# Designed miniproteins, single chains, continued (2): the designs that were tried, part 44

Each design is a single chain, and the fold is of that chain. pLDDT is the mean over its residues in the fold that is shown.

## One batch from the design tools (miniprotein)

Design m5508
Fold by ESMFold2-Fast:
Structure m5508 (fold): chain A 66 residues (1-66)
Amino acid sequence: GPAEKAIAYAREYAAGLEALAREKYPDEAVSASVEVAGDTITITLTVGDETRTVSVSLSELGEALS
């Protein structure tokens, strides 16, 4: 359903960010994660000591992808 599409999209997006960051910063520890809590999807990217987060509505993203 829309929720599964939204979560799949967020996971693919996070994986792409992690891959790109690893290519740009090969000497840094890089990780990306996706967390779902209620209607909020949070994507976190960590590169060395820097952390960036973006949050989006699961229902809004699911509708946009449908």
Scores: mean pLDDT 84

Design m5509
Fold by ESMFold2-Fast:
Structure m5509 (fold): chain A 80 residues (1-80)
Amino acid sequence: SSAEQEAQKELQARLEAGSAAGAALATYRKMYEEDPEKAEEVGRKAMEEQAKAVADKYGEKYGEFTRELAEKLLEMELKK
């Protein structure tokens, strides 16, 4: 049914958004090991790139969801 198809698309979009947010965090962590002074800038750029990729595939709603998740993950890392 169309409802089942929409539910499946929403689930897939949320899973890919989570993966994309994690990829942005991984980029931050890698740069932190190489150059801590640049890590936040590079991580934020990776977050925007990942959010754009999700938005292009699933729509801006899911791009924003990726950005929100990545921002929360980055905030938690910055508090360490």
Scores: mean pLDDT 86

Design m5510
Fold by ESMFold2-Fast:
Formats: C-alpha cells, sequence, structure tokens
Structure m5510 (fold): chain A 56 residues (1-56)
C-alpha cells in the first residue's frame, strides 16, 4: 500500500491512543466513555473514507 495510507493509519492510531489516555485520566462514567468511543469511531471512519477517496 502507498506510504500515504501508512501515515494516515499512524495518525488515526495516535488519535485513538490520545482519546483513550484522556478518558482514563478523567475517570469518566462508563456511559460517557461509551459515547465518546462511538463518536471517536465515527471520526476515524470519516478519516479512513477520505484516505480511500484520495487513493481512488
Amino acid sequence: MAKIKEIEQQRIETLKQLVARRLAAENLPADEVAEVERQTATVIASLQALTEKRMS
């Protein structure tokens, strides 16, 4: 695969780690954590779609 896909994937993984780290530090209730995780998944899906569109 192209290096651009690798760079975008690394960026997505970094964002996931930052969100997870912040959620752990804030000690949020499980319901709020689940909601933030759903929103984060949606953002990641959008970023992946943009990368695929660029490669098409």
Scores: mean pLDDT 73

Design m5511
Fold by ESMFold2-Fast:
Structure m5511 (fold): chain A 91 residues (1-91)
Amino acid sequence: MEKIEELIAKTQSLPRDDIEGLIAMAYELGKEVGKANPELKEEVIALLPEAIETAKSLPPASKAYATAAVAGILEGMGEKELAAAFRAEVA
């Protein structure tokens, strides 16, 4: 849990234009969520409908940033199909 909170804080502190850093941190966060327990992973997945609607409402630069972060987390968790669906829905 503390490791996940630290990764979230580091991700939020990244410069917005550091997309590579964001993807790397999001993927690592996803891996830690996937390792922690199935319940936490399910809670993250349950937030996807709200995340999709929020991302769709953002300006293009913010939308690209949010899409990179959420899709990275999902791929780190092993949810490649959900990551692809998220990208498709917010495009």
Scores: mean pLDDT 70

Design m5512
Fold by ESMFold2-Fast:
Structure m5512 (fold): chain A 79 residues (1-79)
Amino acid sequence: MKLKVPEEDRAYLKKLFGEKVDELSDEEQAVLIALAAGMKPEEAFPFTLLDPETARKYLENALKKLGMTEEELRQKLGI
């Protein structure tokens, strides 16, 4: 399902990760916001529980585009 991330959430991610956030899909951004909120990647969509494989692919694609490891990402999000 195509999900649109609010501008304020996108601005928050840009503050943490810089302009590379513009290269992320809405789904990849939603996964990062869910992690920042203390949720699992599978919980990124408010009305749809993602299967673990799909959620993991969004997270891994976001990490690749941002050029960082999952550990570095979690440290920046404070989790």
Scores: mean pLDDT 74

Design m5513
Fold by ESMFold2-Fast:
Formats: sequence, C-alpha cells, structure tokens
Structure m5513 (fold): chain A 83 residues (1-83)
Amino acid sequence: SAREEKIERIAEALKSLGIELSREEIREALESEEIGPVLLPKEIEEALDSLGLSEREKKRIGSLVFEKEVDEGIELIKRGVFK
C-alpha cells in the first residue's frame, strides 16, 4: 500500500541518519492527532523534506524523532546517575 511504502521510506531515511524507529512507531505517529513542539537537526529536517511529506506529516514524524532522542537522552542520564 502507499502508506506502507511511505513508512518504509521514512524508516530507511532515518536509519541512514543513525535514528532507528520501528515501522509501528512511524505508523502510529502518522495517525496521531497530537503534534508536540519539535526542534530537529537540519540533516533530519532535510531528509524528511526529501521524502515529499506534507507539513503535517513532517511535524508528526519530527515529534516522534524528538521524543525518541529526548527519551534516549534521559535514559542515558539515569544510567549514568545510578552507575
């Protein structure tokens, strides 16, 4: 399906930038009605732009990437504090 092809292209583009997201996480983000505030590195913004996503879809995926990076950063801090 067109949706599955889009999810695959997003996953592959992000993986090439060192960001590993599951296809399920990407699918849920594209279907989400909530778009949080995001601040993404330029390379990630350019990759999403190259995929031909709408502004809304870019914000949804960008929000997911931002949340994932924040969560990983918090986990690393917690591990550093408790080691």
Scores: mean pLDDT 70

Design m5514
Fold by ESMFold2-Fast:
Structure m5514 (fold): chain A 77 residues (1-77)
Amino acid sequence: MVSEEELNDEVMEALALIIYGIALSEFERTGDINVLKEGIELLKKLAEEARKNGYTHAADVAEELIKQLEEEIKKAE
């Protein structure tokens, strides 16, 4: 059975993936690099809170997604 801590880690991981997906989708729709930057800032806050609470899975996912969005910004600039 999933513990409350495990459930919270999984929920935060899912939220990180949702933030990432929205940022990429909006960028594809608008071409506005600022939506990628906004996604990175949200993911940074999520990663910080995840690390603070010991949610290593969510934190690792958020940090990898930040890196992916930063690469998209580099390609777009």
Scores: mean pLDDT 82

Design m5515
Fold by ESMFold2-Fast:
Structure m5515 (fold): chain A 100 residues (1-100)
Amino acid sequence: MEEEKEKFKKYVEELVETAKRATERVVAGEDAGVAIGEVMEVVKEASGAMTTEEQKEAIVESGFLLGKAILEAAKLSPEEARKLMEEAGKEAKERAEKVI
């Protein structure tokens, strides 16, 4: 259980970090769909590594939350985009902690 909780937490942190990096590329001019694609690859890997349906669902839900934030960030200034992603990342982590 401890090892599984640590893996789940690490994957949520990896997902948030991937989304933050994707947001920086989007504000630099990358297509939001390409950036979201990278986040969804991490979601597939993390979800596949989880042992419970609850953890799998939490990973997928976090991925959709972060992907939605990337789409919105593409419409914003770089400063606003970063602020939006920091808030989305914080929400994703807080929601995931309720599952762990």
Scores: mean pLDDT 82

Design m5516
Fold by ESMFold2-Fast:
Structure m5516 (fold): chain A 57 residues (1-57)
Amino acid sequence: KPPKAPDEDFTDETLKKFVEVLTPEEKEALKKFIKEKYDKADEESKKIMKKVLELLE
């Protein structure tokens, strides 16, 4: 295998695993938290938050 790409390519896998361990209640709490932070967040954070929101759906 080559040296591998930056962690950004691994973000989906990492976030998916993180979200999978959450209960429905925790997913709802995280979704609200992301909505609150989303408008104020940096571009990098917004990108990650969008991925998390996709996984929460």
Scores: mean pLDDT 70

Design m5517
Fold by ESMFold2-Fast:
Structure m5517 (fold): chain A 88 residues (1-88)
Amino acid sequence: MKVTVIVVDDDPETLEKVREKIKELLKNVKIIRDTATTLVVSGESDLSLAQIKKKITEEVDLNSAITPDNTLLLFSPAQVAEAIRLAK
């Protein structure tokens, strides 16, 4: 299954933990965007988005949403507006 993961947080340590977890969970990872506050990646996984969400949120305390187009959105509470903007 092809999946997209969007992460919005201003904490570099949180973003690094999510990057490492994505490398473990996804195959053929393509980085679409990587900035100081935003990571957007696509990849392939045999796991559901709910399972990917669970494994990432075990490592980091981020809010999450799954969109109807099978995108996993991860964000700090302060970044909710930016996360919604990127999910469009």
Scores: mean pLDDT 78

Design m5518
Fold by ESMFold2-Fast:
Structure m5518 (fold): chain A 87 residues (1-87)
Amino acid sequence: SSLEEKRKELLELAKKFREAVENKDEKTALEILKKMEEIINSIEDEEEKRKFEEILTQLEKAYLAAMVFNREDLAKKIMDEAIEKLE
């Protein structure tokens, strides 16, 4: 698929990730992160891949903030900023 199609798929997955985190659905949130990682690893353009890897790292930090550290406020801020970068 094109880079634009992958970006759109990552955006929809990031939105579903935010919903899973808000619902405290740890299993679904982790499954979404794994699927996002698989899509990012399929990107051939090194600069674009690095950009998406940074976004994935932000979402992983949001997962830890919400699920491990009980910082739902911080998790929401990180997820909202990551989703904006995927627009």
Scores: mean pLDDT 88

Design m5519
Fold by ESMFold2-Fast:
Structure m5519 (fold): chain A 75 residues (1-75)
Amino acid sequence: SKKEETEKKIKEINEKAAELMKTLSDDLRNDVSAAVNILAYELKKGKSVEEALEEAKKYVSEEATELVKKLYEEV
């Protein structure tokens, strides 16, 4: 189902983000973690990735949102 496909993508994004976060500064790591959580929440609500990233931009740095966008494009 679409819900199961979304949950699988969220899991893959979380795994990729965890690996990326090992290479980042503490501040950027925290922003990426928050952006991934916002993306997951909005995608589960049926929002597009574009809408989810716009929501994330309200709370985290632009750099973190661009990194999360790149991770999404890899899954």
Scores: mean pLDDT 85

Design m5520
Fold by ESMFold2-Fast:
Structure m5520 (fold): chain A 86 residues (1-86)
Amino acid sequence: RVLTPEEREGVELLHRMYDIDGDGVITKEELIAYLKKYAPEFVARFSDEQLEEGVDRAIANVDKDGDGVITLEELEEYVAEHQILP
């Protein structure tokens, strides 16, 4: 399925928000850092181990090539298949 322009813009915005260092990929460390900075109350509900396990599973669901990072293309493909954000 092809993303609509609105879906693609949303995915690009989401990817940029998580890509804190601007390298074009989302790493596990960047996603954890984003959550700790912008959702500290949510993070406080989980242990560090539970948070890391949740992030690992989220990355694995999106990361089809198994490189341990989320590219913009992988995020667009996930949204196209599931019709929702990850």
Scores: mean pLDDT 66

Design m5521
Fold by ESMFold2-Fast:
Structure m5521 (fold): chain A 106 residues (1-106)
Amino acid sequence: MKELQERLQEIMKQLAEKPTEELLEEAERLLEELIEKTVELLRKQGVDEETIELLRELIRARVAALLAELRGDRETAAAHLARYAELLERLGELPLAEIARRRAAE
């Protein structure tokens, strides 16, 4: 976990300075690994599979939005942020869903 987070943080810093497709692909791979390890931890903590699946989709939507934004693809980023807002509403997080929806509209 910590090694993956530190590696991702370094790549994100490099992406902020000069985004390249190779760095974006590496960030996507590391984020996917981080999501799967987070899911395994939630399962070990006794979180039910339906909630785990919702949380996985929520994190994936936010990650996809971030990667699209870094690629300069605002339309794709907005679509993923809209999906993130929809998933937050399903979890009862209406204030967070509104924030995500406003970001998608920008």
Scores: mean pLDDT 75

Design m5522
Fold by ESMFold2-Fast:
Structure m5522 (fold): chain A 81 residues (1-81)
Amino acid sequence: SLRDRGVRQMSRVGVHARQRGNMDTYNQVRSLLQQFVDQYNNGDNDGAVQQLDQVLDLGRQLGVPDDVLQALENVRDQVRS
């Protein structure tokens, strides 16, 4: 599902934050992931997209690999559609 794909890619960003020793960003990604799941399950696609966009921004700041960023962008675009 789009939700499960979003969770998987957001979790990959969290792993990168943790590997860099950035526990504040890791905890922020976990919070955003929980909000994404809750909003998506409630049919709040606009809210779900906002959480995905925030994780995308964090992933770019962390220097997460382009394949992860592209996968998140694909999930965002499909949720937005």
Scores: mean pLDDT 87

Design m5523
Fold by ESMFold2-Fast:
Structure m5523 (fold): chain A 117 residues (1-117)
Amino acid sequence: LSEEQKKALAEARIANVKRYLETALSILEDIKPYLTPEQKAKADRLIEEIRKVIEELDNADPTDFEKLVELFKRAEEILKEMAKLMKENGFTDYAKLFERLRDEVERQRNVLEKLAK
């Protein structure tokens, strides 16, 4: 692939991951009122972490594949913690949705790892 093609592929993967994270953020904010006070504190931390990753993706250099892989790994870990929070509160369908979003981010990251070669 040309450097221009690699950049375009990276930009598309950034856009996909941002969309998945924005979806996860929206769902978590919608269900937050139904959580216990302790679980709300966990949700607030996850919301803050996801917003930071979205901001870093918005400002990311699409040719810095190593930095993008790092950001996608952080997104995967946050989505994993969101899924765990949902399971702990009995929201099994939302837990499965967050696990699916994590798997989608992992697929996007696998593309970036191939572009770094």
Scores: mean pLDDT 88

Design m5524
Fold by ESMFold2-Fast:
Structure m5524 (fold): chain A 87 residues (1-87)
Amino acid sequence: MASVEELLERFAEIFRENGVPEEEIERLVKAMTALAEALRAQGASDREILAAMRALAERFAKDWAEKHGRDPTPLVERLREEYARAA
């Protein structure tokens, strides 16, 4: 659905703007797409899917920033802002 796809595309853009390599972004997009499809198959609502995608994206942002000695705060704040607009 458009709302879920739009959030996924916007999260990818935020990661790109913050210097995450395209290979890592591609892995995250595949993981979020698989999660969304699995939740849809289980009868989850768009709101539940969006919340799960935000949680996965925030976890990825924190893990990636920590691995690369960066502050996760700018990434996490941007992800939360876009989620709030989509929800």
Scores: mean pLDDT 81

Design m5525
Fold by ESMFold2-Fast:
Structure m5525 (fold): chain A 90 residues (1-90)
Amino acid sequence: DKEIEERKKLIEKIKNSTEEELLALLDENPDDVFVLVVVALVAAEKGWEEVLDRAIDLLSRLTGVSREDIRAMIEAWLAGKNSDEEAPPE
């Protein structure tokens, strides 16, 4: 499945990207909802507010959903993921 393989590679690239590289990805892919969502999730997890705000703004423009609702969805997804994964204390 070519699309799944490309998306998987893109997710891995985004996870290993710097703030500047994520901003560049948003500028290069402003119409790609998948890229915007993955970048927003990674930025939210890392606390990169500038990247997160830009991704939310682009997602709001593309989807017609308010920036506040998109941010709430991202934060809810992050909270759900964190509550489902109990990492053993190191």
Scores: mean pLDDT 75

Design m5526
Fold by ESMFold2-Fast:
Structure m5526 (fold): chain A 88 residues (1-88)
Amino acid sequence: NEAEALFEKGLELLKLEKYDEAAKVFQELIDKFPESEYAEKAYLYLGYSYLQQEKYDEAAKVFQELVNKFPESEEAKKGLELSKAVQV
């Protein structure tokens, strides 16, 4: 599964603290496979990748998109909490 392979690649890049490369991989997953079971998690980790780079505006936009597309998901709840943390 190509979506799964992109998701695993993104996670590996996060472990290596390569946040810019991780963000690109998660964005590719979202762009190519927006209806995949991995898309929701990819939004969360994309936002996280931006937070680690101190790109707070980009992270906030990604978390808002996650909430808009998957409003009742646990990932959306986590994204909202992460977004609030950068304002405190």
Scores: mean pLDDT 83

Design m5527
Fold by ESMFold2-Fast:
Structure m5527 (fold): chain A 60 residues (1-60)
Amino acid sequence: SVAEIAREAGISRRSASDAVRLMAEYIADGREDVARALIMRESGASEAAAERILAYARSL
């Protein structure tokens, strides 16, 4: 869930929700590498947290 991702990544629920939405959009466009870098830069999430967000977005 988004709440679990936020807790594990050490970011706010709002940031996690926004990150999942952005990741889903970039996955649809075939640009998941851009989404990963953007999430790390904008939300302060670690690379590991960004990978978990990516995996969750792919499962939607």
Scores: mean pLDDT 73

Design m5528
Fold by ESMFold2-Fast:
Structure m5528 (fold): chain A 91 residues (1-91)
Amino acid sequence: SEEERREIRERLREAARRSLLEVARKAGFEREPSAEEVERMVAEALERIEREREETGDRRRALGREVAIELLTALALDLGTNAYVVAFLEL
């Protein structure tokens, strides 16, 4: 349902916000992102992972994978792991 999809996106942003806060600083991001910047960083990180994956060989690919894993892990932990949410993200 659309209601659940909206809930998933909202929770994903919240989980990413918390996870990205830690990962971003460790990855070399010097600023604490606002809610708006978090959303942009998440989108940019996902797009970057896609590009790094296609280029193959870039060391940034390893960092991108860590960011993705951190987001998924934070979501699973923060939401208490809902089978539908986890399966949807693995797609």
Scores: mean pLDDT 50

Design m5529
Fold by ESMFold2-Fast:
Structure m5529 (fold): chain A 94 residues (1-94)
Amino acid sequence: SALDEALRAALRRLVALAREAAARGDTESFTVLTGMAAEIRLALDERASAEEVLAMLERARELVGTLPNAETRARALAVIDELMATIRAIAAAE
């Protein structure tokens, strides 16, 4: 589905950001980003609704907003905001 494709794309971006964080020893960003990746995988496995995914992403956005590294925070927020916008567009089209 379009939702599955959007979730998989976001998952790839978050995993890439987590690997970058790990490479520089940023354990806090790595933990938060891998936690978000796990939540997206769970949403895919459980076939979560658009509403359930949006609620999860709103919580994730709050947590990511507290990350100390400004570049990682901005890039992760962009992934979340783009995914939320895409899901809302998919829900509106269906």
Scores: mean pLDDT 87

Design m5530
Fold by ESMFold2-Fast:
Structure m5530 (fold): chain A 68 residues (1-68)
Amino acid sequence: SYEEYYQNAKKMFQALADSLRARGASKEQILDAIQNARDWLLSQETDPERQKAIEEAADEIEAEIKAE
């Protein structure tokens, strides 16, 4: 389902952000990494519902990082 795929994508992007932050990455570096991961995943995905889940999950995590 969309919701399950969205939650899984969100957890993946959150884990990426947390890992980079733990390694001393800057806010800008974390945002760049999330954007690169989003772009790569979208390039591999053909299902519009899954593409939407990836985009919305990345948007939410990016918004949370920007609000820091």
Scores: mean pLDDT 87

Design m5531
Fold by ESMFold2-Fast:
Structure m5531 (fold): chain A 73 residues (1-73)
Amino acid sequence: LFPTAEEYNAAIEGLKKDAEEALKLPDVKERQRKLTIISVALGILYAAAEFNGLTDAAEKARKAYEEIVKASE
């Protein structure tokens, strides 16, 4: 039912790429909207990975979230 560690890692890497593209957008409103959606998705993946005992995947999601927040300042 729940995704495997490989599926979590793939989802996190996809969101990281989406965030890198979003950070390059010249429109502040569109950039903030996309970064907010990506941050929420990473938070959900972090919580789900932690709940399923996928510690490495959870840590990757947490670090990706922190990098996005830091880059958005």
Scores: mean pLDDT 79

Design m5532
Fold by ESMFold2-Fast:
Structure m5532 (fold): chain A 70 residues (1-70)
Amino acid sequence: GVEELIERMMTEGGKSREEAERIVEQARRDLEEIRANREAVEEEAAKEDTPAAKAGAAFRAGIEAALEAS
């Protein structure tokens, strides 16, 4: 959860709790934006089922995974 992420940033990243909370707040917004874009792409792909739409969805999934890993 969020508290676990804060603790990780404090122990592994050397961040203060306050700094970790700000980073989590920003990451939360970024993830919400990525999620919204992903859902839109999935809806579009379901309608058209084109190779281009599938490639776009895979690319966005890769970006989402990379951001969650950081």
Scores: mean pLDDT 66

Design m5533
Fold by ESMFold2-Fast:
Structure m5533 (fold): chain A 63 residues (1-63)
Amino acid sequence: ADKFKDLMKKAGFPDNIVTYDYIARRMNIPVPVIYRNKDTFDQKIYDRIKKIVDQMMARHKAR
C-alpha cells in the first residue's frame, strides 16, 4: 500500500495538495528516495512528513 497517500488522506488532504516534490523540497531529500519508500515507508521519513502535514492542517483549520 502507498503509505504516503494514506497519510495524506488521513490528514484530510487530497493528493493534489501534498505531492512527492513538495515533501522532498521541505525535507531536503531527493524525490527518488520518497518514491523508493512510498510502499515500505521508513518511520523517520514518516515522522518528518507527519510534522509537515500537521503544520498544513493547522493552517487549514485557521480558515
Scores: mean pLDDT 59

Design m5534
Fold by ESMFold2-Fast:
Structure m5534 (fold): chain A 120 residues (1-120)
Amino acid sequence: SIDELYEEFKKIVDKASKEALKQIAETLLNELREFYEKNKDKLTPEQKEAVERLIKRVEEFLQNFDKLSEEEAKDYLNFILDELKQVIEYLKKTNPEVADEAIKVFKKLLEKAREIVESE
């Protein structure tokens, strides 16, 4: 139920302060980089490109973070989560074993994001 995980993550983002949004995005970047390094030899060129585009988008978000309002930061992070969901669904169809690892990463991210917001 990636849809349920996605909806819960969006609820956490909606409640997050600007500082919490930054911590969530930094955590997301670290987890995506670890996922990519662990799985890159199991990915096709198209699958690698999809994951690399997602990593680059999170990097660009963090590079421009201080220029964004809280509302703009929430919108951008929600857009990143939309792309993350699409990449996971794409992997479920094309590489199910790697998709299972991606879903585990998503669950870990959701729990870490919850902890960040609850610590405010």
Scores: mean pLDDT 89

Design m5535
Fold by ESMFold2-Fast:
Structure m5535 (fold): chain A 90 residues (1-90)
Amino acid sequence: MQDLIDQLQAAVDRLADGVGKLDPEKGPQVKKEGQQGVQLAAQSPQKGVEQALKFAELAQDYAKKASPELKPQLQEVENSLRGVAGGLLV
């Protein structure tokens, strides 16, 4: 479980970086929300699944409006977040 929590932390940090490159004002907000989401995931695998999927949807939305250079990074973040959610379901 801790390994999946660490993966969630890394994915949300990378998401916040990508979001910040597109919307500089929203990057810090995503980072703060991501930190809160990691804390919730540490309390319960069920809450972790909910948080990981929520951030995966955000990554998908930003990937759609991202530059061709940034889009693959955000798609990788989405896949990582969905992987964390799947891992927490076992």
Scores: mean pLDDT 83

Design m5536
Fold by ESMFold2-Fast:
Structure m5536 (fold): chain A 69 residues (1-69)
Amino acid sequence: SEKEKEALELKKKAVEAAEKGDVETTKKYVERLKEMGAITDDQAEALLEGARSGDVEAVDRRFVRRVLA
């Protein structure tokens, strides 16, 4: 569906922004994903912490894959 496609694109953009340490862009995308019901508050917080720390690799790669899936 279009909603599922939009959620997938936003998940990719959120992870990419987090990997770059762009907290504001990551926050924008995770808030949209939460509004769509595509991620949980815990998943959003984990991505934001990854962006703030600059170490997204410290977050389990399985979690990153689950957000993208």
Scores: mean pLDDT 72

Design m5537
Fold by ESMFold2-Fast:
Structure m5537 (fold): chain A 88 residues (1-88)
Amino acid sequence: EELAEEVKRIFEEYGIPVTDQEARKIAEILNGDPEALEALRRILRDVKEGKITPEELLAMTVDELAERYGISREAALKLKAVIANFHL
């Protein structure tokens, strides 16, 4: 539950409200990965600032996402699952 509350807070900070159920599902996908959680913050910030679109994020490969945010392929796989299941 604590991780789900943190996810919900992160999305609210960038003006993208999520439900408690959605936040729990996102937290489950992230599986406590601190690298993926920190990269999620950077992705949401970039979307809010217009530096990347949700469509561009969906079109990126796992490897391209990993390179862009300087994260592991495993963290990038988790983030791709979040992006694909939840419209930003």
Scores: mean pLDDT 81

Design m5538
Fold by ESMFold2-Fast:
Structure m5538 (fold): chain A 92 residues (1-92)
Amino acid sequence: MSIFERMNARVTKLVSESPEADTPAAQQFLQEAQALLEFVATNDNVSETQRFIAIGGVLYAAELLREGRISAERAKQGIQQLRDEVKNAVKS
């Protein structure tokens, strides 16, 4: 099993265990997180540093969401910002 398959499974589990698991914001966070993980897995222009930041940021946000330390809406906004930062770094 690839590291990215394992990370995707981990994020899905963490979101499912969150207090807000059934909200549209939590589902949007999950979709954005999975899309970012796929982007860094499949894009040859992504550096190891960018992959590390993306994976770490996704897992940390998912863990905070699971613990109820951050809302699903804030987690979604954070992952969207991280996505934009990673994609801009690739284009630069």
Scores: mean pLDDT 83

Design m5539
Fold by ESMFold2-Fast:
Structure m5539 (fold): chain A 76 residues (1-76)
Amino acid sequence: STREKLKAAVVKLANALMSVEGVKDVEVRIEGDTIHVTVTAADEEAAEKARKVAEEFKPEFEALGYKLEVTVEIAE
């Protein structure tokens, strides 16, 4: 089902983001047709790597009818 595919895609994305060196936290929220992902990174290098990883997942979510919105925050 689309729901099971979405769940699998979210888990895959979260695992990929958490595997990036310097990523401290990943929060995922689903609202309507949008997947909101907030990544907390230790520095700008980790933030840039996380953004690139998230961009690679956009086509998979779009194929399921969802928009992926990514916010990256630097830890203070």
Scores: mean pLDDT 85

Design m5540
Fold by ESMFold2-Fast:
Structure m5540 (fold): chain A 97 residues (1-97)
Amino acid sequence: SEESLKNLDELIKYLENDETAESLMTRAQAHISRAQLLIFYSKERESLEEARKDAELAIEDAKKAYELSKDEKMQRVAQSLIKQAKELLEIIDKLLG
């Protein structure tokens, strides 16, 4: 919903300067969710380009979280987020194409 998008924007902004693995994974998931909402509720090119940027930021944050993770379970979560964001990026690129 539009309210969900606003809540994700506020969460991402709240986490914008956090550098812990947990904060980066939360921010990556927020970017994935934001991108999914943008492609679900809007097929406009501007929204798809914004969703693409969210997917790219999610990959970046999830990769940083993976590098900072001190346990194997957390690393698996970060890898899952990288995979989800990359698959989402491929979907967005097809929609833009």
Scores: mean pLDDT 87

Design m5541
Fold by ESMFold2-Fast:
Structure m5541 (fold): chain A 76 residues (1-76)
Amino acid sequence: MALPPLAPGDSLIGEYEADRRPTITLHNSRTGEKRTYEFDSEEAALAAIEAAAGPDDAVAIFNFKGGRLLLVLAEQ
């Protein structure tokens, strides 16, 4: 599954738990649009984020016991 290239106002919130399919939520703060994408693996989700995010986008990764949260922010 492919994500669209990030536009101004876009944010990606990626969520992974060890026994679940990863999800990525694309939300645009300017339009209010929100869409959730499900991936077959963490590797597929990370590849999709890497393809969509630009070099100037802010990225934060939080590791939890049994899971991971990823946040990517385009220009707001």
Scores: mean pLDDT 71

Design m5542
Fold by ESMFold2-Fast:
Structure m5542 (fold): chain A 62 residues (1-62)
Amino acid sequence: KEEVLKLGKEARDKIVELRKNGTLTQEKIAEIVLEFLDKAIELDPSNKEYYEKLKQKVEEIK
């Protein structure tokens, strides 16, 4: 659980850095979020269903 929170903060920090550097794109946001969700499933498989739903939602809006 705590490792997932760390991953979430890491993903947010990466997005903030890309935004400040002017290299942020919708594609990069989606990639960062999807990578975070895949890692979260690995570290917290008991909540796999929730992460899978979020992953599906990200893919739908992309």
Scores: mean pLDDT 76

